# Designed miniproteins, single chains, continued (3): the designs that were tried, part 47

Each design is a single chain, and the fold is of that chain. pLDDT is the mean over its residues in the fold that is shown.

## One batch from the design tools (miniprotein)

Design m9605
Fold by ESMFold2-Fast:
Structure m9605 (fold): chain A 100 residues (1-100)
Amino acid sequence: MTPSLDEILATLDAALATLSPADALTLARIFGHETLEYAIKNLSDEELLEAVRRFLELLARHLSRADVEAVAGAMLALVRRHRPDVAEAVEAVIRELLAA
């Protein structure tokens, strides 16, 4: 029983907009880790890639490039550990977002 990805991201967007940079990074790391663990176990490859892309796009609106890179790096490490078959595609999504 999970709310839609849109509802989850809207809630996170509102929270990140009101937090200090340090608290926003802490929330992003915790939420990213917990959500990604669920996604790795329960989502298809395509759904996992879409979830990672949308989460990182949201973070890029509120966090510095360096903080987004740190969160993205941690997410990629977790994907490589549990879903190595998808890791190259996740790395490509991260590269595209950080190039903007």
Scores: mean pLDDT 79

Design m9606
Fold by ESMFold2-Fast:
Structure m9606 (fold): chain A 64 residues (1-64)
Amino acid sequence: LVAALEAAARDADVATVNELAPKLPLSTRIRVLSLVARDIVESAAPKEQRLKVAAILDGSLEPA
């Protein structure tokens, strides 16, 4: 699950992230998605990817 969520987040696949994120505890979701978002920002990824990852993080902060 964690690896699948990480891969989906890196691909900015919002639909898959929204499917997988509720299956993980909130603390794990925040950790995985924050690491992906941080990596994307630090690696100078396209602006579109950064915005999508930020949106995913906001959505995934909701308690399961």
Scores: mean pLDDT 67

Design m9607
Fold by ESMFold2-Fast:
Structure m9607 (fold): chain A 67 residues (1-67)
Amino acid sequence: SELLEKLKEIEEKTDGAIKDIVRTVINLVEQGKLDEAIGIVERWLEHSDGEDKKIFEEILELLKKYK
């Protein structure tokens, strides 16, 4: 899956709590729970600033593109 490959690339560029969130998103996508993954990313995006916000925006655009 091109979506999973791109999400794993983002995971490799992230550390700590952000990496754990990206891993949760990957697991949800692998389970076919794309709407739940989108909801989690939107929630974190609402509470994120700077570089973290850009990472979640990139993930959200990817998830919506492959929906």
Scores: mean pLDDT 86

Design m9608
Fold by ESMFold2-Fast:
Structure m9608 (fold): chain A 84 residues (1-84)
Amino acid sequence: SALEAEFRARLQAILEEGRALAARRDELSDEEYLRELLALKQRALDVFRWYYATSTDPELRAEAAEAIRQLEAEIAELEARLAA
């Protein structure tokens, strides 16, 4: 479907940025790396929230809801590390 294709395209872009960030790890301070990682996870969360809100398939919604919960937990951990 057009929705599934758009979802995959948005996730692919974030995954590519994640790989580029990993390749630059040695060029960044720990704080800079954590901030860029946080921004990527926040963008991934937005993509899954959009997919959850737009999808009518109960199984796909359940999978998206699980991904949202995991991303929210990871974001909270990164925010706590940056606040310390």
Scores: mean pLDDT 88

Design m9609
Fold by ESMFold2-Fast:
Structure m9609 (fold): chain A 68 residues (1-68)
Amino acid sequence: VKLEVSEESRKKAIELLGEEASEKAIETAALMIELLEKDPSEYDEKLFEEIIKEKGKAVEKVEEEKKK
């Protein structure tokens, strides 16, 4: 199944991770933003903020290792 993230979700992901984040990190965060916007809750919103920051960092590390 093909998933498309909106430009708005990508923009929010960049704001949270920074423009220097990898393309994969931004796409992952954007997907999480779209999922939570459909069914937001107090706990899910906080969990989302933590997940995108941690996952963004992990994805960047993996991509750097792949280049080597």
Scores: mean pLDDT 63

Design m9610
Fold by ESMFold2-Fast:
Structure m9610 (fold): chain A 71 residues (1-71)
Amino acid sequence: MYREIALEALRERGLGITEEALDYFVERARELGLSPEQVRRAAELAAEAAKQQGKTVVEVGHMRAGIDVVA
């Protein structure tokens, strides 16, 4: 579920994600007990961070930043 929510939020924003970043995000979200809404918000924030850096692909650092805001 969490993986699907993150991918959907990123796809809506026209961004890809590395498999490493996606795996990191899902594991960390589960460890922290994030709700589906928090997962979506974290992915949205990660997308914003990636776009601000001129990137089209979300990386581990972007996902970490998003999680830190919602956790």
Scores: mean pLDDT 83

Design m9611
Fold by ESMFold2-Fast:
Structure m9611 (fold): chain A 87 residues (1-87)
Amino acid sequence: SEGEELIAWLREVRDRLPDLSREEAIAAVREAGERAVAYFLSRGDEASARAVRRLTEEIIRAIEEGDLEYALTLVGLLIQELEEAHR
């Protein structure tokens, strides 16, 4: 399913974040966040879409500030939000 593919993609982003440049990390997180927002909007879930957009912006800010540990924690939360949508 699209949701399962998105979760797998986010897990790859999380695993690769420490090895990416700052610019590459921001681009990867932005793309993943946009896909997650589109996923929730396609299901009529505007509240989850807004929450995911805010979380994506916070992850990008953490990367820009050089706080990789916090960025990884927030990506984990984004994965949990998507996993809970399928339970």
Scores: mean pLDDT 85

Design m9612
Fold by ESMFold2-Fast:
Structure m9612 (fold): chain A 94 residues (1-94)
Amino acid sequence: DEAVRRLLERAIELAEEAIRLAEKILELYKKGKASKEMYDKAREIIREAEEIIRRAKEMLENVSDSLETILEAIALVLRAIGLVLDAELLLKKI
């Protein structure tokens, strides 16, 4: 299913964006511009985003059009959106 592939690719793209934003927070921490709490939250965002990327890549190797697969792909996109928003909100606190 092309739609499932597009959802999984979008989840990867969004998760990579969350990592990029979180890495900016890590750099700001090194410069003394972000708190240890923000650093710890940024590290968790990176960890969760890497999990999304790994799962989405695994699903891309064996794409199915089952309802379960479609729902999992949607859930990965929503999780990735949440991580981008979390990272952006942390950056706004600086």
Scores: mean pLDDT 89

Design m9613
Fold by ESMFold2-Fast:
Structure m9613 (fold): chain A 108 residues (1-108)
Amino acid sequence: MDAEIAEMRRAVETSHSATAALLVTRAERLEATDPERARELAVKAAVMYHLAGSPAAAEAIAERWGVREEVEEEVARIEASEEYRERLVREAVAEALEVLDEEVAAAL
């Protein structure tokens, strides 16, 4: 667990865009079957692109999925609290890795 957490923490600092891309891929696949989960993944992806210094990519996702207000609220929270930012990023990375495992298992 500690070694896996350390590796995820390293990925968070070096692959925010990669994490965001994985979440977007899953959101697109779930859009027709589970739109609520797709929107939740889109919010996390947009926040991760914002943290990666890619505001145009974040805005495009927020517009596509209609989650601009939710993204703005999450961005405000991470800017107000470093602990909240670290927790949100850790959760996003964990979810992206889970999504990757599911996609691999589905032979996609």
Scores: mean pLDDT 76

Design m9614
Fold by ESMFold2-Fast:
Structure m9614 (fold): chain A 68 residues (1-68)
Amino acid sequence: GAMELIKQGKELIEEGKRLLKSPSKKGVLTGIGRILRGIGLIFEAEVLAQKNGDQNALAEARKALNGS
C-alpha cells in the first residue's frame, strides 16, 4: 500500500544519506542511487494515495518529498 511505499522510500533515503558520509567514492555513488530510488518510491506512493483517495497517505508522501 501507499504507506508501505512511503516507509520503504524514507528508509532508502536515510540509508543513502549515511552512505554519502562514506570516505569511498563507491559508497557515495551507492548513496546517491539509494536516495533516487527512495524518492521514486515516495512518488509512486503519492500516485497510489491519490488514486485511492487516501488523504492521510497523500499528506505523508508530500511531507516526505519536501524533506520534512
Scores: mean pLDDT 83

Design m9615
Fold by ESMFold2-Fast:
Structure m9615 (fold): chain A 90 residues (1-90)
Amino acid sequence: SAAEEELNRLLAKYQARLQALFDRLPDLSFEEAKERLREILEESIREFRELYERTGDEKARQVAEELEEMLKNIDEVVEEMREAYEQELA
């Protein structure tokens, strides 16, 4: 469906933004990484909420809620990203 195609497109966009941030982690302080992640999460939450309001796609609502939880726990998410980056270098 068009709603499913749009959902998958937004998910791919979100994943690409996260990957770009992940690739830059060694060049960023904790606070800089946190601010960039906050911006990605806030924009993505808005986009998934808008998709839900327009289409009623429950998956869009669920993704938005998951991203809102990540935003609430953003310090832990940044720490996990930094640990994952260091593990990939090993």
Scores: mean pLDDT 87

Design m9616
Fold by ESMFold2-Fast:
Structure m9616 (fold): chain A 99 residues (1-99)
Amino acid sequence: KKIEELLKKLDDPSPEVRAQAARELGKLADQIENKEEVAKRLAPLLTDPSPLVRDAAAEALYNIGVPEPLIDLAFLDENEVVRGTALGLILAIRQKKKL
């Protein structure tokens, strides 16, 4: 299905392809049956070397709205900026969903 093709593109060597795939997954959030699994695949992209990919992943994760895969990044990642971004997303998702 279309979601599976986009998930494969998250591993593409091109940052433009990875960023576009992440954005498309965010746009299709309402059509994703297993949102937690997709969020788990997107969460590592918050540590991507490309800022374009990191921004796309953050937007997609917010739109998908599942905070649990972000917990380890928020508290355990070596990079303070990554921890802050993940924590900010968890709080924004919780506020949006009243979780």
Scores: mean pLDDT 82

Design m9617
Fold by ESMFold2-Fast:
Structure m9617 (fold): chain A 87 residues (1-87)
Amino acid sequence: MEEELDREVEIALLEIRLAISKKSPVIDNPEKDAETAERLAKLYEEEGNWQLAADAYRTSAEFYELAGNTEKAEIARQKADEAERKA
């Protein structure tokens, strides 16, 4: 299905983008990186891959903290804990 193929492609592209951001010694836009990780986590949840979803939510929380967005960081940590519990 076209939707299923698009989701797989989106996951791969987001994984690559996030991996590049995590290896960078300078984080140019941490809020955008956090949003990328959060989107990736949601896609992993849709696939039932709770461990990868938890890891992605933790990464999102770290980037939201760097962006100074404590509220979104806390929400991301809670989602990571919930995903880990389901793994």
Scores: mean pLDDT 76

Design m9618
Fold by ESMFold2-Fast:
Structure m9618 (fold): chain A 84 residues (1-84)
Amino acid sequence: ELDLEQTREAVAQLSSKDPNVRALALYNLLLALGSPDKETRLLAAEALGKLLSDKDEVTRKTIKNAIENEPDEEVKKTAEEAAK
């Protein structure tokens, strides 16, 4: 399970020049949405929402699907607000 510190590291890794590091960071943030810790889920939702401006359509579709299936309305709203 990803804790808050691991989730913060994943957010930082999204700016990596290595596409494999960025892909791993994206998957770690998607896993963090399922965390039992609400603070971890909120941080992941904010980071994923900001990625909805990404040029890769597949990345945007994956994030939108994850946000749409988020059962916590506050976490979902956090992602939607970050996407603006």
Scores: mean pLDDT 78

Design m9619
Fold by ESMFold2-Fast:
Structure m9619 (fold): chain A 63 residues (1-63)
Amino acid sequence: AMFDLLLNQIEFMARLLAGQTGDYDRMRQLINTAKQSMDNAINVYSDLVRMDTDLRRRQAEAA
């Protein structure tokens, strides 16, 4: 939800700036970069959650 809200704000600002500057290609590139960065962050978080789950399981087995 937080990333969705941030992405919506980025898209909103980029559309306003594209209308003011006429640089649609640059604004589209920035939106795509933001989307890719957010997707990468979500993937990293998912991997960390899996690692944490595995660590907790090993700690429980050792106790």
Scores: mean pLDDT 78

Design m9620
Fold by ESMFold2-Fast:
Structure m9620 (fold): chain A 91 residues (1-91)
Amino acid sequence: SKLETVKKNAEELLKKIDEILKTQSPEDQARLREVVERIKKLFEEAVKNNDVDGALKAVMALKTIYNYLKEGVPVDEIVAIAESKIKEIEK
């Protein structure tokens, strides 16, 4: 199903994010893990409610964080973007 595919993509993406986070300072890891965990909880809630749109938005937020981490975007900017995406998903 669409939802099973989205769940698999989210798990793979979270593993990739965790790998990149290990290259950051302990302080930056803590800040980034906080916003990633918030998005993960929104994803889990969307899956629980069979909310495909909410689940897709959460995965897109994680993908954005992953891409910015890969590009070396400053952590402060990544956190600000993540918080904006969290606010959009909660709407």
Scores: mean pLDDT 86

Design m9621
Fold by ESMFold2-Fast:
Structure m9621 (fold): chain A 70 residues (1-70)
Amino acid sequence: SIASLYLGEVNGVPVYAVSADTPDAEVDALIAHGPKNAIVLVDPDVPEERVARLRAAGYSLVFLPPGQRP
């Protein structure tokens, strides 16, 4: 469920987090059911394939520097 990835909202914009350890099923659910105006915080260790899928889905991506994970 995408609820496990949800962090909250900033100025009415939903914010989600994806890490290298996030299961593919949860990333797939976010791509299928997540609001397209959302911001996705991306851990530095996330595979490039996963980043490409999130970008293709229309999400605004924010890359977290090492050691800055929520």
Scores: mean pLDDT 78

Design m9622
Fold by ESMFold2-Fast:
Structure m9622 (fold): chain A 102 residues (1-102)
Amino acid sequence: SLALQVAQRVLDKMRSAEGVEAGRLVVEALLDESLSQESLDAVVALMLARTAEEFLRAFARLLAVSRTDPRARRFLEEFLRALGLSEEERQALVDAALALLS
């Protein structure tokens, strides 16, 4: 799956110096007192993901909460930009996440 390949590359990048900006956004989100508990739980799940499958499930949770929490949506948009993914790679992650939410 393209989505699993992209998720693995994201995890590898986040564990390296190249992921510093994405990691900084995660820390800033965790310190955001205006985020709902559901949004914080989704960000924590994303941070703790160890496998591509865990990352996609955490991403799906974040996508779901971003529909109702504007702060979670802002984090998601900035996080995806910081990852430096192509439009095709971002779309693959979104499509896979939506399938998991079905």
Scores: mean pLDDT 80

Design m9623
Fold by ESMFold2-Fast:
Structure m9623 (fold): chain A 89 residues (1-89)
Amino acid sequence: SVEEKIKVLEEARELAEKALEKLRTVYPGRREEAIKLLEEAARLTKPVDPEAAELLRKAVEALKNVDPLKAVEYARKAIERIEKKIEEL
């Protein structure tokens, strides 16, 4: 249903926002925690918006390549796209 799609996208947005919050402070394991959150957000997003899921996967790849600035950029683009998709549903 439309309501189920909205709930899944809201959960994915929350996970991506939590990942960005983890990246605001430098501590051991923050990158690994952010990667797990973004991977779960991508998994949830893929059936509803594959393009937003791809942006989340690119954020994960950027973190694995030790590029947190690109990771934040991709994650923010994904969140913006998810929010717009929720409004259009």
Scores: mean pLDDT 86

Design m9624
Fold by ESMFold2-Fast:
Structure m9624 (fold): chain A 95 residues (1-95)
Amino acid sequence: SKLEQTRETVDRILQIIQDGIDNNEPLEKVLERMREAAEGNPEVLETVELLDEAVRTQIKANPSLKSPEQQKTTLLWVGLQLDLFLLDLLKKEAG
């Protein structure tokens, strides 16, 4: 189903975020890999693009968020937004 494909895509992106956190990868590299993983799923891609825009807006307002210490917190926030997106989809299917 489309939901199963969306879940699989989100799970892959969450793994990319976790690997980025564990390996101290730059935010820009993690966001790029997330967009690549979201290709072929327009709904997930739209969500990833909105999160990328939100992160860039937040960094512009507070450049310290691009520091190595704050980078992990930003990635955790992005992961949480994707978890909430997936939970909303699963909740709608469950009734």
Scores: mean pLDDT 83

Design m9625
Fold by ESMFold2-Fast:
Structure m9625 (fold): chain A 80 residues (1-80)
Amino acid sequence: SVTVTVTTKDGEEVEIELPEEMSLDELADLILEVMGEEGAAIALLNLAVRRTVGETTVTAEEAARLLLDSQAHKELLDSL
C-alpha cells in the first residue's frame, strides 16, 4: 500500500493510506474532501482529461502524486 502525508484544507497534517487502484471519481471525491475546491482545481482538470482519453482508474502512486500536487498548488495560492 502507498501512504501519503498531506496538509488538509483545515490546516491539519494527515496520513492517507491509498488503495492499489481507485476510480477517477473516487480520487476526485477524495481530493475535494481533503484539499477543498481551490486545492483540487488542477487535479480535477487532470482527472477530466484522463476520463476523456478513456482512463477509468489510477494507481496508488498516481493518486499520491495528484494529492501532493494539489497540496503544492494550495500552498502556492496561500503564499500570495
Scores: mean pLDDT 81

Design m9626
Fold by ESMFold2-Fast:
Structure m9626 (fold): chain A 80 residues (1-80)
Amino acid sequence: MEEDLDKIEELLRNGDIEGAVKALREFVEKYKDKLTPEELERVKQLIDEAEKNLGTDKEKAREYVLGALGEIGRAFLEGK
């Protein structure tokens, strides 16, 4: 879990937004059973928006990736 998230953050630091989107999709598929249906839908929507913006607005794509990471972090903190 932490290793998967660290990899996404490293990709973002290196400017590999496309790689970060791919790693986020792999994370969601791997950990989908740890998210509620509402959390899963929200994260997937943010990833889809990031992917949509990869070819047109790289800064916006990066913000959506950060948004997805924030939602994942919140979901795992609330999963007591």
Scores: mean pLDDT 79

Design m9627
Fold by ESMFold2-Fast:
Structure m9627 (fold): chain A 72 residues (1-72)
Amino acid sequence: SIEEKLKQAQKAVDLFEKAAATGDRKALLEGAKLAGIEIKGFFSVKLEAEIGLGLARIKLGVLQIELERLKK
């Protein structure tokens, strides 16, 4: 469901925030998998996490708009 996708997107955001703050590669890879984002490995863990965080937040926002439209 969209609500389940929202929960997964929120977990991905939390994991990317942790990776961006700490450089935790495992958190970066787990967040990327949950968000459906590919990690190319061209940048540092922290920079890839910041990029992933931006993308994950956009995806979360789109899902929130979708859910609100379905509730109207």
Scores: mean pLDDT 79

Design m9628
Fold by ESMFold2-Fast:
Structure m9628 (fold): chain A 77 residues (1-77)
Amino acid sequence: AAEELLALMEEMARLAEDPALRERIRAATQKAREALANGDVGALMEAVAEAVETAISSGDPRLRELAARAEELTLRL
């Protein structure tokens, strides 16, 4: 579940055509990795929320679908 979540965040970054949004999603993904390594569920959820909000703000339906899947995976953490 957690590895799938990180993979979805990386895919969101890859599909983001706006460099600023791409960098924000990548930064959030790195925060998520650090939170996961530390067992900090609160920090992990905050990082995922940042990536999801950034993906939704792009207006790209593909990023919105990935964001929805990431949110579903957080329910299993």
Scores: mean pLDDT 82

Design m9629
Fold by ESMFold2-Fast:
Structure m9629 (fold): chain A 100 residues (1-100)
Amino acid sequence: SRLDALLALLRATAERLLALLSTVASPEQVAKIRALIDEILAALEAGDAERALALTVELGQFVDAVIAENQPSPELRAEIERLLTRLEGLTVHAALLVRE
């Protein structure tokens, strides 16, 4: 389905984001981000668009806090922000499909 393909892209984007974050963030911070992403995916698979969107806001806030604390290079920060933006966009598209 279109939703399954979109969830696969979301998972792939998430793994790239987590790989970059693992170079600058603590293992505990990376584990919390992974848990939030897993909850977003579970909410989308359960048809809970509102929960997925709320968790996506929480994910963005937590990633911003991790960037502020760990002070990655400007180049690495830009790549993390690019992948986060892509992940957020994919989640919004999946949430719209779930609402239909």
Scores: mean pLDDT 90

Design m9630
Fold by ESMFold2-Fast:
Parts: sequence; structure tokens; C-alpha cells
Structure m9630 (fold): chain A 80 residues (1-80)
Amino acid sequence: SFDDLVAQVQAAIQQAQQLLQQIQADPSVPQEVKDLLQGILDDIQAMFQKGVAQRDEDLLRETYHRAQAVIQFMQSVLQS
């Protein structure tokens, strides 16, 4: 359902926010990387808000895939 998709995307965004908090607290991560990741997450959040407001399931699926990609990248940063 649309509500299930919204919940799935929101959960992915919450996971990304938690990982970004860990990265922001890590003094070994360059500031430029922190700024880039914040910008990416801001864009994902804006896409999520638009997808929910417009009931656009294709946009929500795209938002989900982008959130998963940034989660994978942030996990790789934290493993370095």
C-alpha cells in the first residue's frame, strides 16, 4: 500500500539520519565529507516530503533507492 511504502522510506531516512549523527561525531571524517552527506540527506528528505504530498509512489521508490545508496556509503565511511 501507499502507507506501507511511506513507512518503508521513512524508516530508511531515519537509519540514514542515525548514521549521519555517528559520522558527524567522528573527528577522523573530513568536514567536506560531512557537508556532502548532510546535503545528500537534505535532498532525500525534500524528495520524501514531495512524494508524500503528491502521493507519488514512483518518487517515493526513487527516494528509497537513494536513501539505501547513501546508507551503504555511510556504512563504508564508518568502516574506514
Scores: mean pLDDT 91

Design m9631
Fold by ESMFold2-Fast:
Structure m9631 (fold): chain A 97 residues (1-97)
Amino acid sequence: MLLLSFVVELEVEDNAATRARFEKLVTETEKRLKEAIPEISLLSASLEEADVAPGEKLTGVVVFKAEGVSDEQLKKAEDIVREILPVEKITRSLLTD
């Protein structure tokens, strides 16, 4: 099993509106990934709980689980996520069961 972790940063004008936008973008990303690569599933999505000043950024982490996917499918998944979410960092982690 492989985990795809995306660190995202969202510039804040209004904290509540930015949090609502994050939830919508995560939902859109999950839908697009499921349609393109059914073997990928959303595992978790979290955004910093503390509010920030206007012009600052909220940091979030979105984690997907991938099973039985090729390197080409992983690259396609990363490209889809980057089209929707403001991705700052991507990490691939292999989980051994």
Scores: mean pLDDT 84

Design m9632
Fold by ESMFold2-Fast:
Structure m9632 (fold): chain A 69 residues (1-69)
Amino acid sequence: SRKEEALRALESLLEAVRNGDSVAALAGVKELHEKGIISEEEAKELERLIRQGDYESAAERIERLIKEL
């Protein structure tokens, strides 16, 4: 289902963020946006946080997105 696909993709992004893997995290944000799982505004905010090295705020934001599924 779309919800299961979204959950798997968000959990993969969360793992990349928790590992400090900025390359994987940025690729994950792009994939989530291209699949329509997250809005453009959400994708831009996550990209900003990841690029600034604010992985804690990025992780919290991804966890909230998972709860909203």
Scores: mean pLDDT 86

Design m9633
Fold by ESMFold2-Fast:
Structure m9633 (fold): chain A 69 residues (1-69)
Amino acid sequence: SAQEYLDRAESAFRQALEFAEQGKNDAALELLEISLYYAEKAIELGGPDLQRKARELKEEVEKKKEEIK
């Protein structure tokens, strides 16, 4: 379901933040890409409220990618 994709995206983002705090930037970037993939799937399949949450998460993930690069 779209909610399952959003949940997976959120989990990957949280794990990415943990790795970034540890200085494991390569692992963090891989998880940020996974988070983006699932957020995009949530946007494709979700209703308006879930799409909004997924887009907000996508923006946070993209900002974090730029911080690490």
Scores: mean pLDDT 87

Design m9634
Fold by ESMFold2-Fast:
Structure m9634 (fold): chain A 81 residues (1-81)
Amino acid sequence: MEKAEEEVKQAMKEVSENITPEDRERLVARVREMRAAGKTDEEIADWLFEETYKDIIDVLKKRGSEEAINLVKKKYEETKK
């Protein structure tokens, strides 16, 4: 379990480091809009996870991290409830 969580963190970091400056600016602008609209930090974090979900899964698939993929999918389903 902890190994899968660590692989998810590494995948999220890789996605973050490979975001173009233009995409980063769009994400930051959207986060600012959400905060101005009264969204909670939890709601913003859930939205950021949903926006980056596909990229995180793609990184984990390249690594062959099936357990980490299942962990991310479960978290995504819980966020949708």
Scores: mean pLDDT 78

Design m9635
Fold by ESMFold2-Fast:
Structure m9635 (fold): chain A 100 residues (1-100)
Amino acid sequence: YEQAIEELEKLIEELRELIESDLSAEELFARYKEIMERIIELEEKIDPERAKRLRRGFEQLEAVLATLSPEEAKTLLRMAAQLLIEYLEEVIKELKEKLE
């Protein structure tokens, strides 16, 4: 769990950088996808059922993004990144409790 916590903390920092970035919608989506794949990979080791739910949620987000303008897509991706940070902070708390 200790290595998982360190990796999750790094992913939170990458998500914060993403929210503050001036990237295009395409670049922002590509970066978000990379971060999401890493999160799902870590969750698969911790809680496979939660990992499946994250994958489904990401697929739904991807489908919605395909229907949006670039500016709308950037707004939604920044909102998704912020919600994901909050989710990961709760996962880190859960893992720290298991180390006690």
Scores: mean pLDDT 84

Design m9636
Fold by ESMFold2-Fast:
Structure m9636 (fold): chain A 62 residues (1-62)
Amino acid sequence: SLEETALRIAKAVEKGKDPIELSETFQIPLALAFVLLARRDWSLEQKQAVILDYLRSYPLTK
């Protein structure tokens, strides 16, 4: 599901440090990866919500 995909990306952001690797691994814009890494004040749920909104607006294959 998109919700599960968004959660997996959000968890990777919590552990990751490289925006390029995150962008390439999950096929999200580099700018979004930078924002998610910079916003350490955002909870896991807030990061998931932002990613989910992106995936709903720009579906990769649907």
Scores: mean pLDDT 79

Design m9637
Fold by ESMFold2-Fast:
Order: structure tokens, then sequence, then C-alpha cells
Structure m9637 (fold): chain A 89 residues (1-89)
């Protein structure tokens, strides 16, 4: 697979950040305070990965930035399913 471009990584960061914002809004609707706190903690882990990706991108390490973003996307997808299930109850 080719190394991603800086433009592609910046676009991916923006997309994942938008997803994080949507999940934060959804998590705020969870009526159980403990469950809400647990899901917010999972969202914070995604934010941490985005920050690490941005640091790698700023350092010119595109491969490392892509690895952090791949991890962030997986965690975001898992968090979304978990929050959607919490809201369905």
Amino acid sequence: LPVPSREQLEADIKRIEEGVKELEEMADKIPDPQLRADHRKAIEKVKELISKAREALDAGDLETAQLYLDSAEIMLAVAKVDIENALAK
C-alpha cells in the first residue's frame, strides 16, 4: 500500500474529529450516569489517538500518523455501536 499523503491524513483527522463530536452529543443523551461516564472515557481515548496522529503528522512521520488514525477509526466505530446500543435501551 502507498504511504498516505499529508492532504489525505489531514482530511481523515477532520472526518474522525467530526465523528467524535457526534458521539459526544449522543453520549450526553445516555440517562445512566455511570454508563455515560464509561462511554465518554472511550471517546477520550479516540481524542488521544487523534492528538498522537497530529503530532506524528507535524513531525513528518506520515506512516505513524496513519497507524494512529487507523486505531482511532476502529475505536470510534466500536464506541459508536456501544453508544447506539445504550441509547436503544
Scores: mean pLDDT 84

Design m9638
Fold by ESMFold2-Fast:
Structure m9638 (fold): chain A 77 residues (1-77)
Amino acid sequence: MTLEDIKKLVEEDGGKITKEEETETSFVVEAEIEYDGEKYTVKIEAKKEGDKVHLKLEVKSEKDPSKSRTFEGTLPA
């Protein structure tokens, strides 16, 4: 999974990429997505740590920030 793969998925869903950043060990993508008339901010972070990749996905609603969701996981690199 690469920064380019994530950008394509966001754009195919009609999302607007607001920030992108890539290094040798990490990438970050921020995007705005509209679903059912509601606006969401999505932030995807991936960071390499030795033989592992730490992945973090945050989804926030502009209508109700208290209902934000965060998903975190570690994958083998």
Scores: mean pLDDT 73

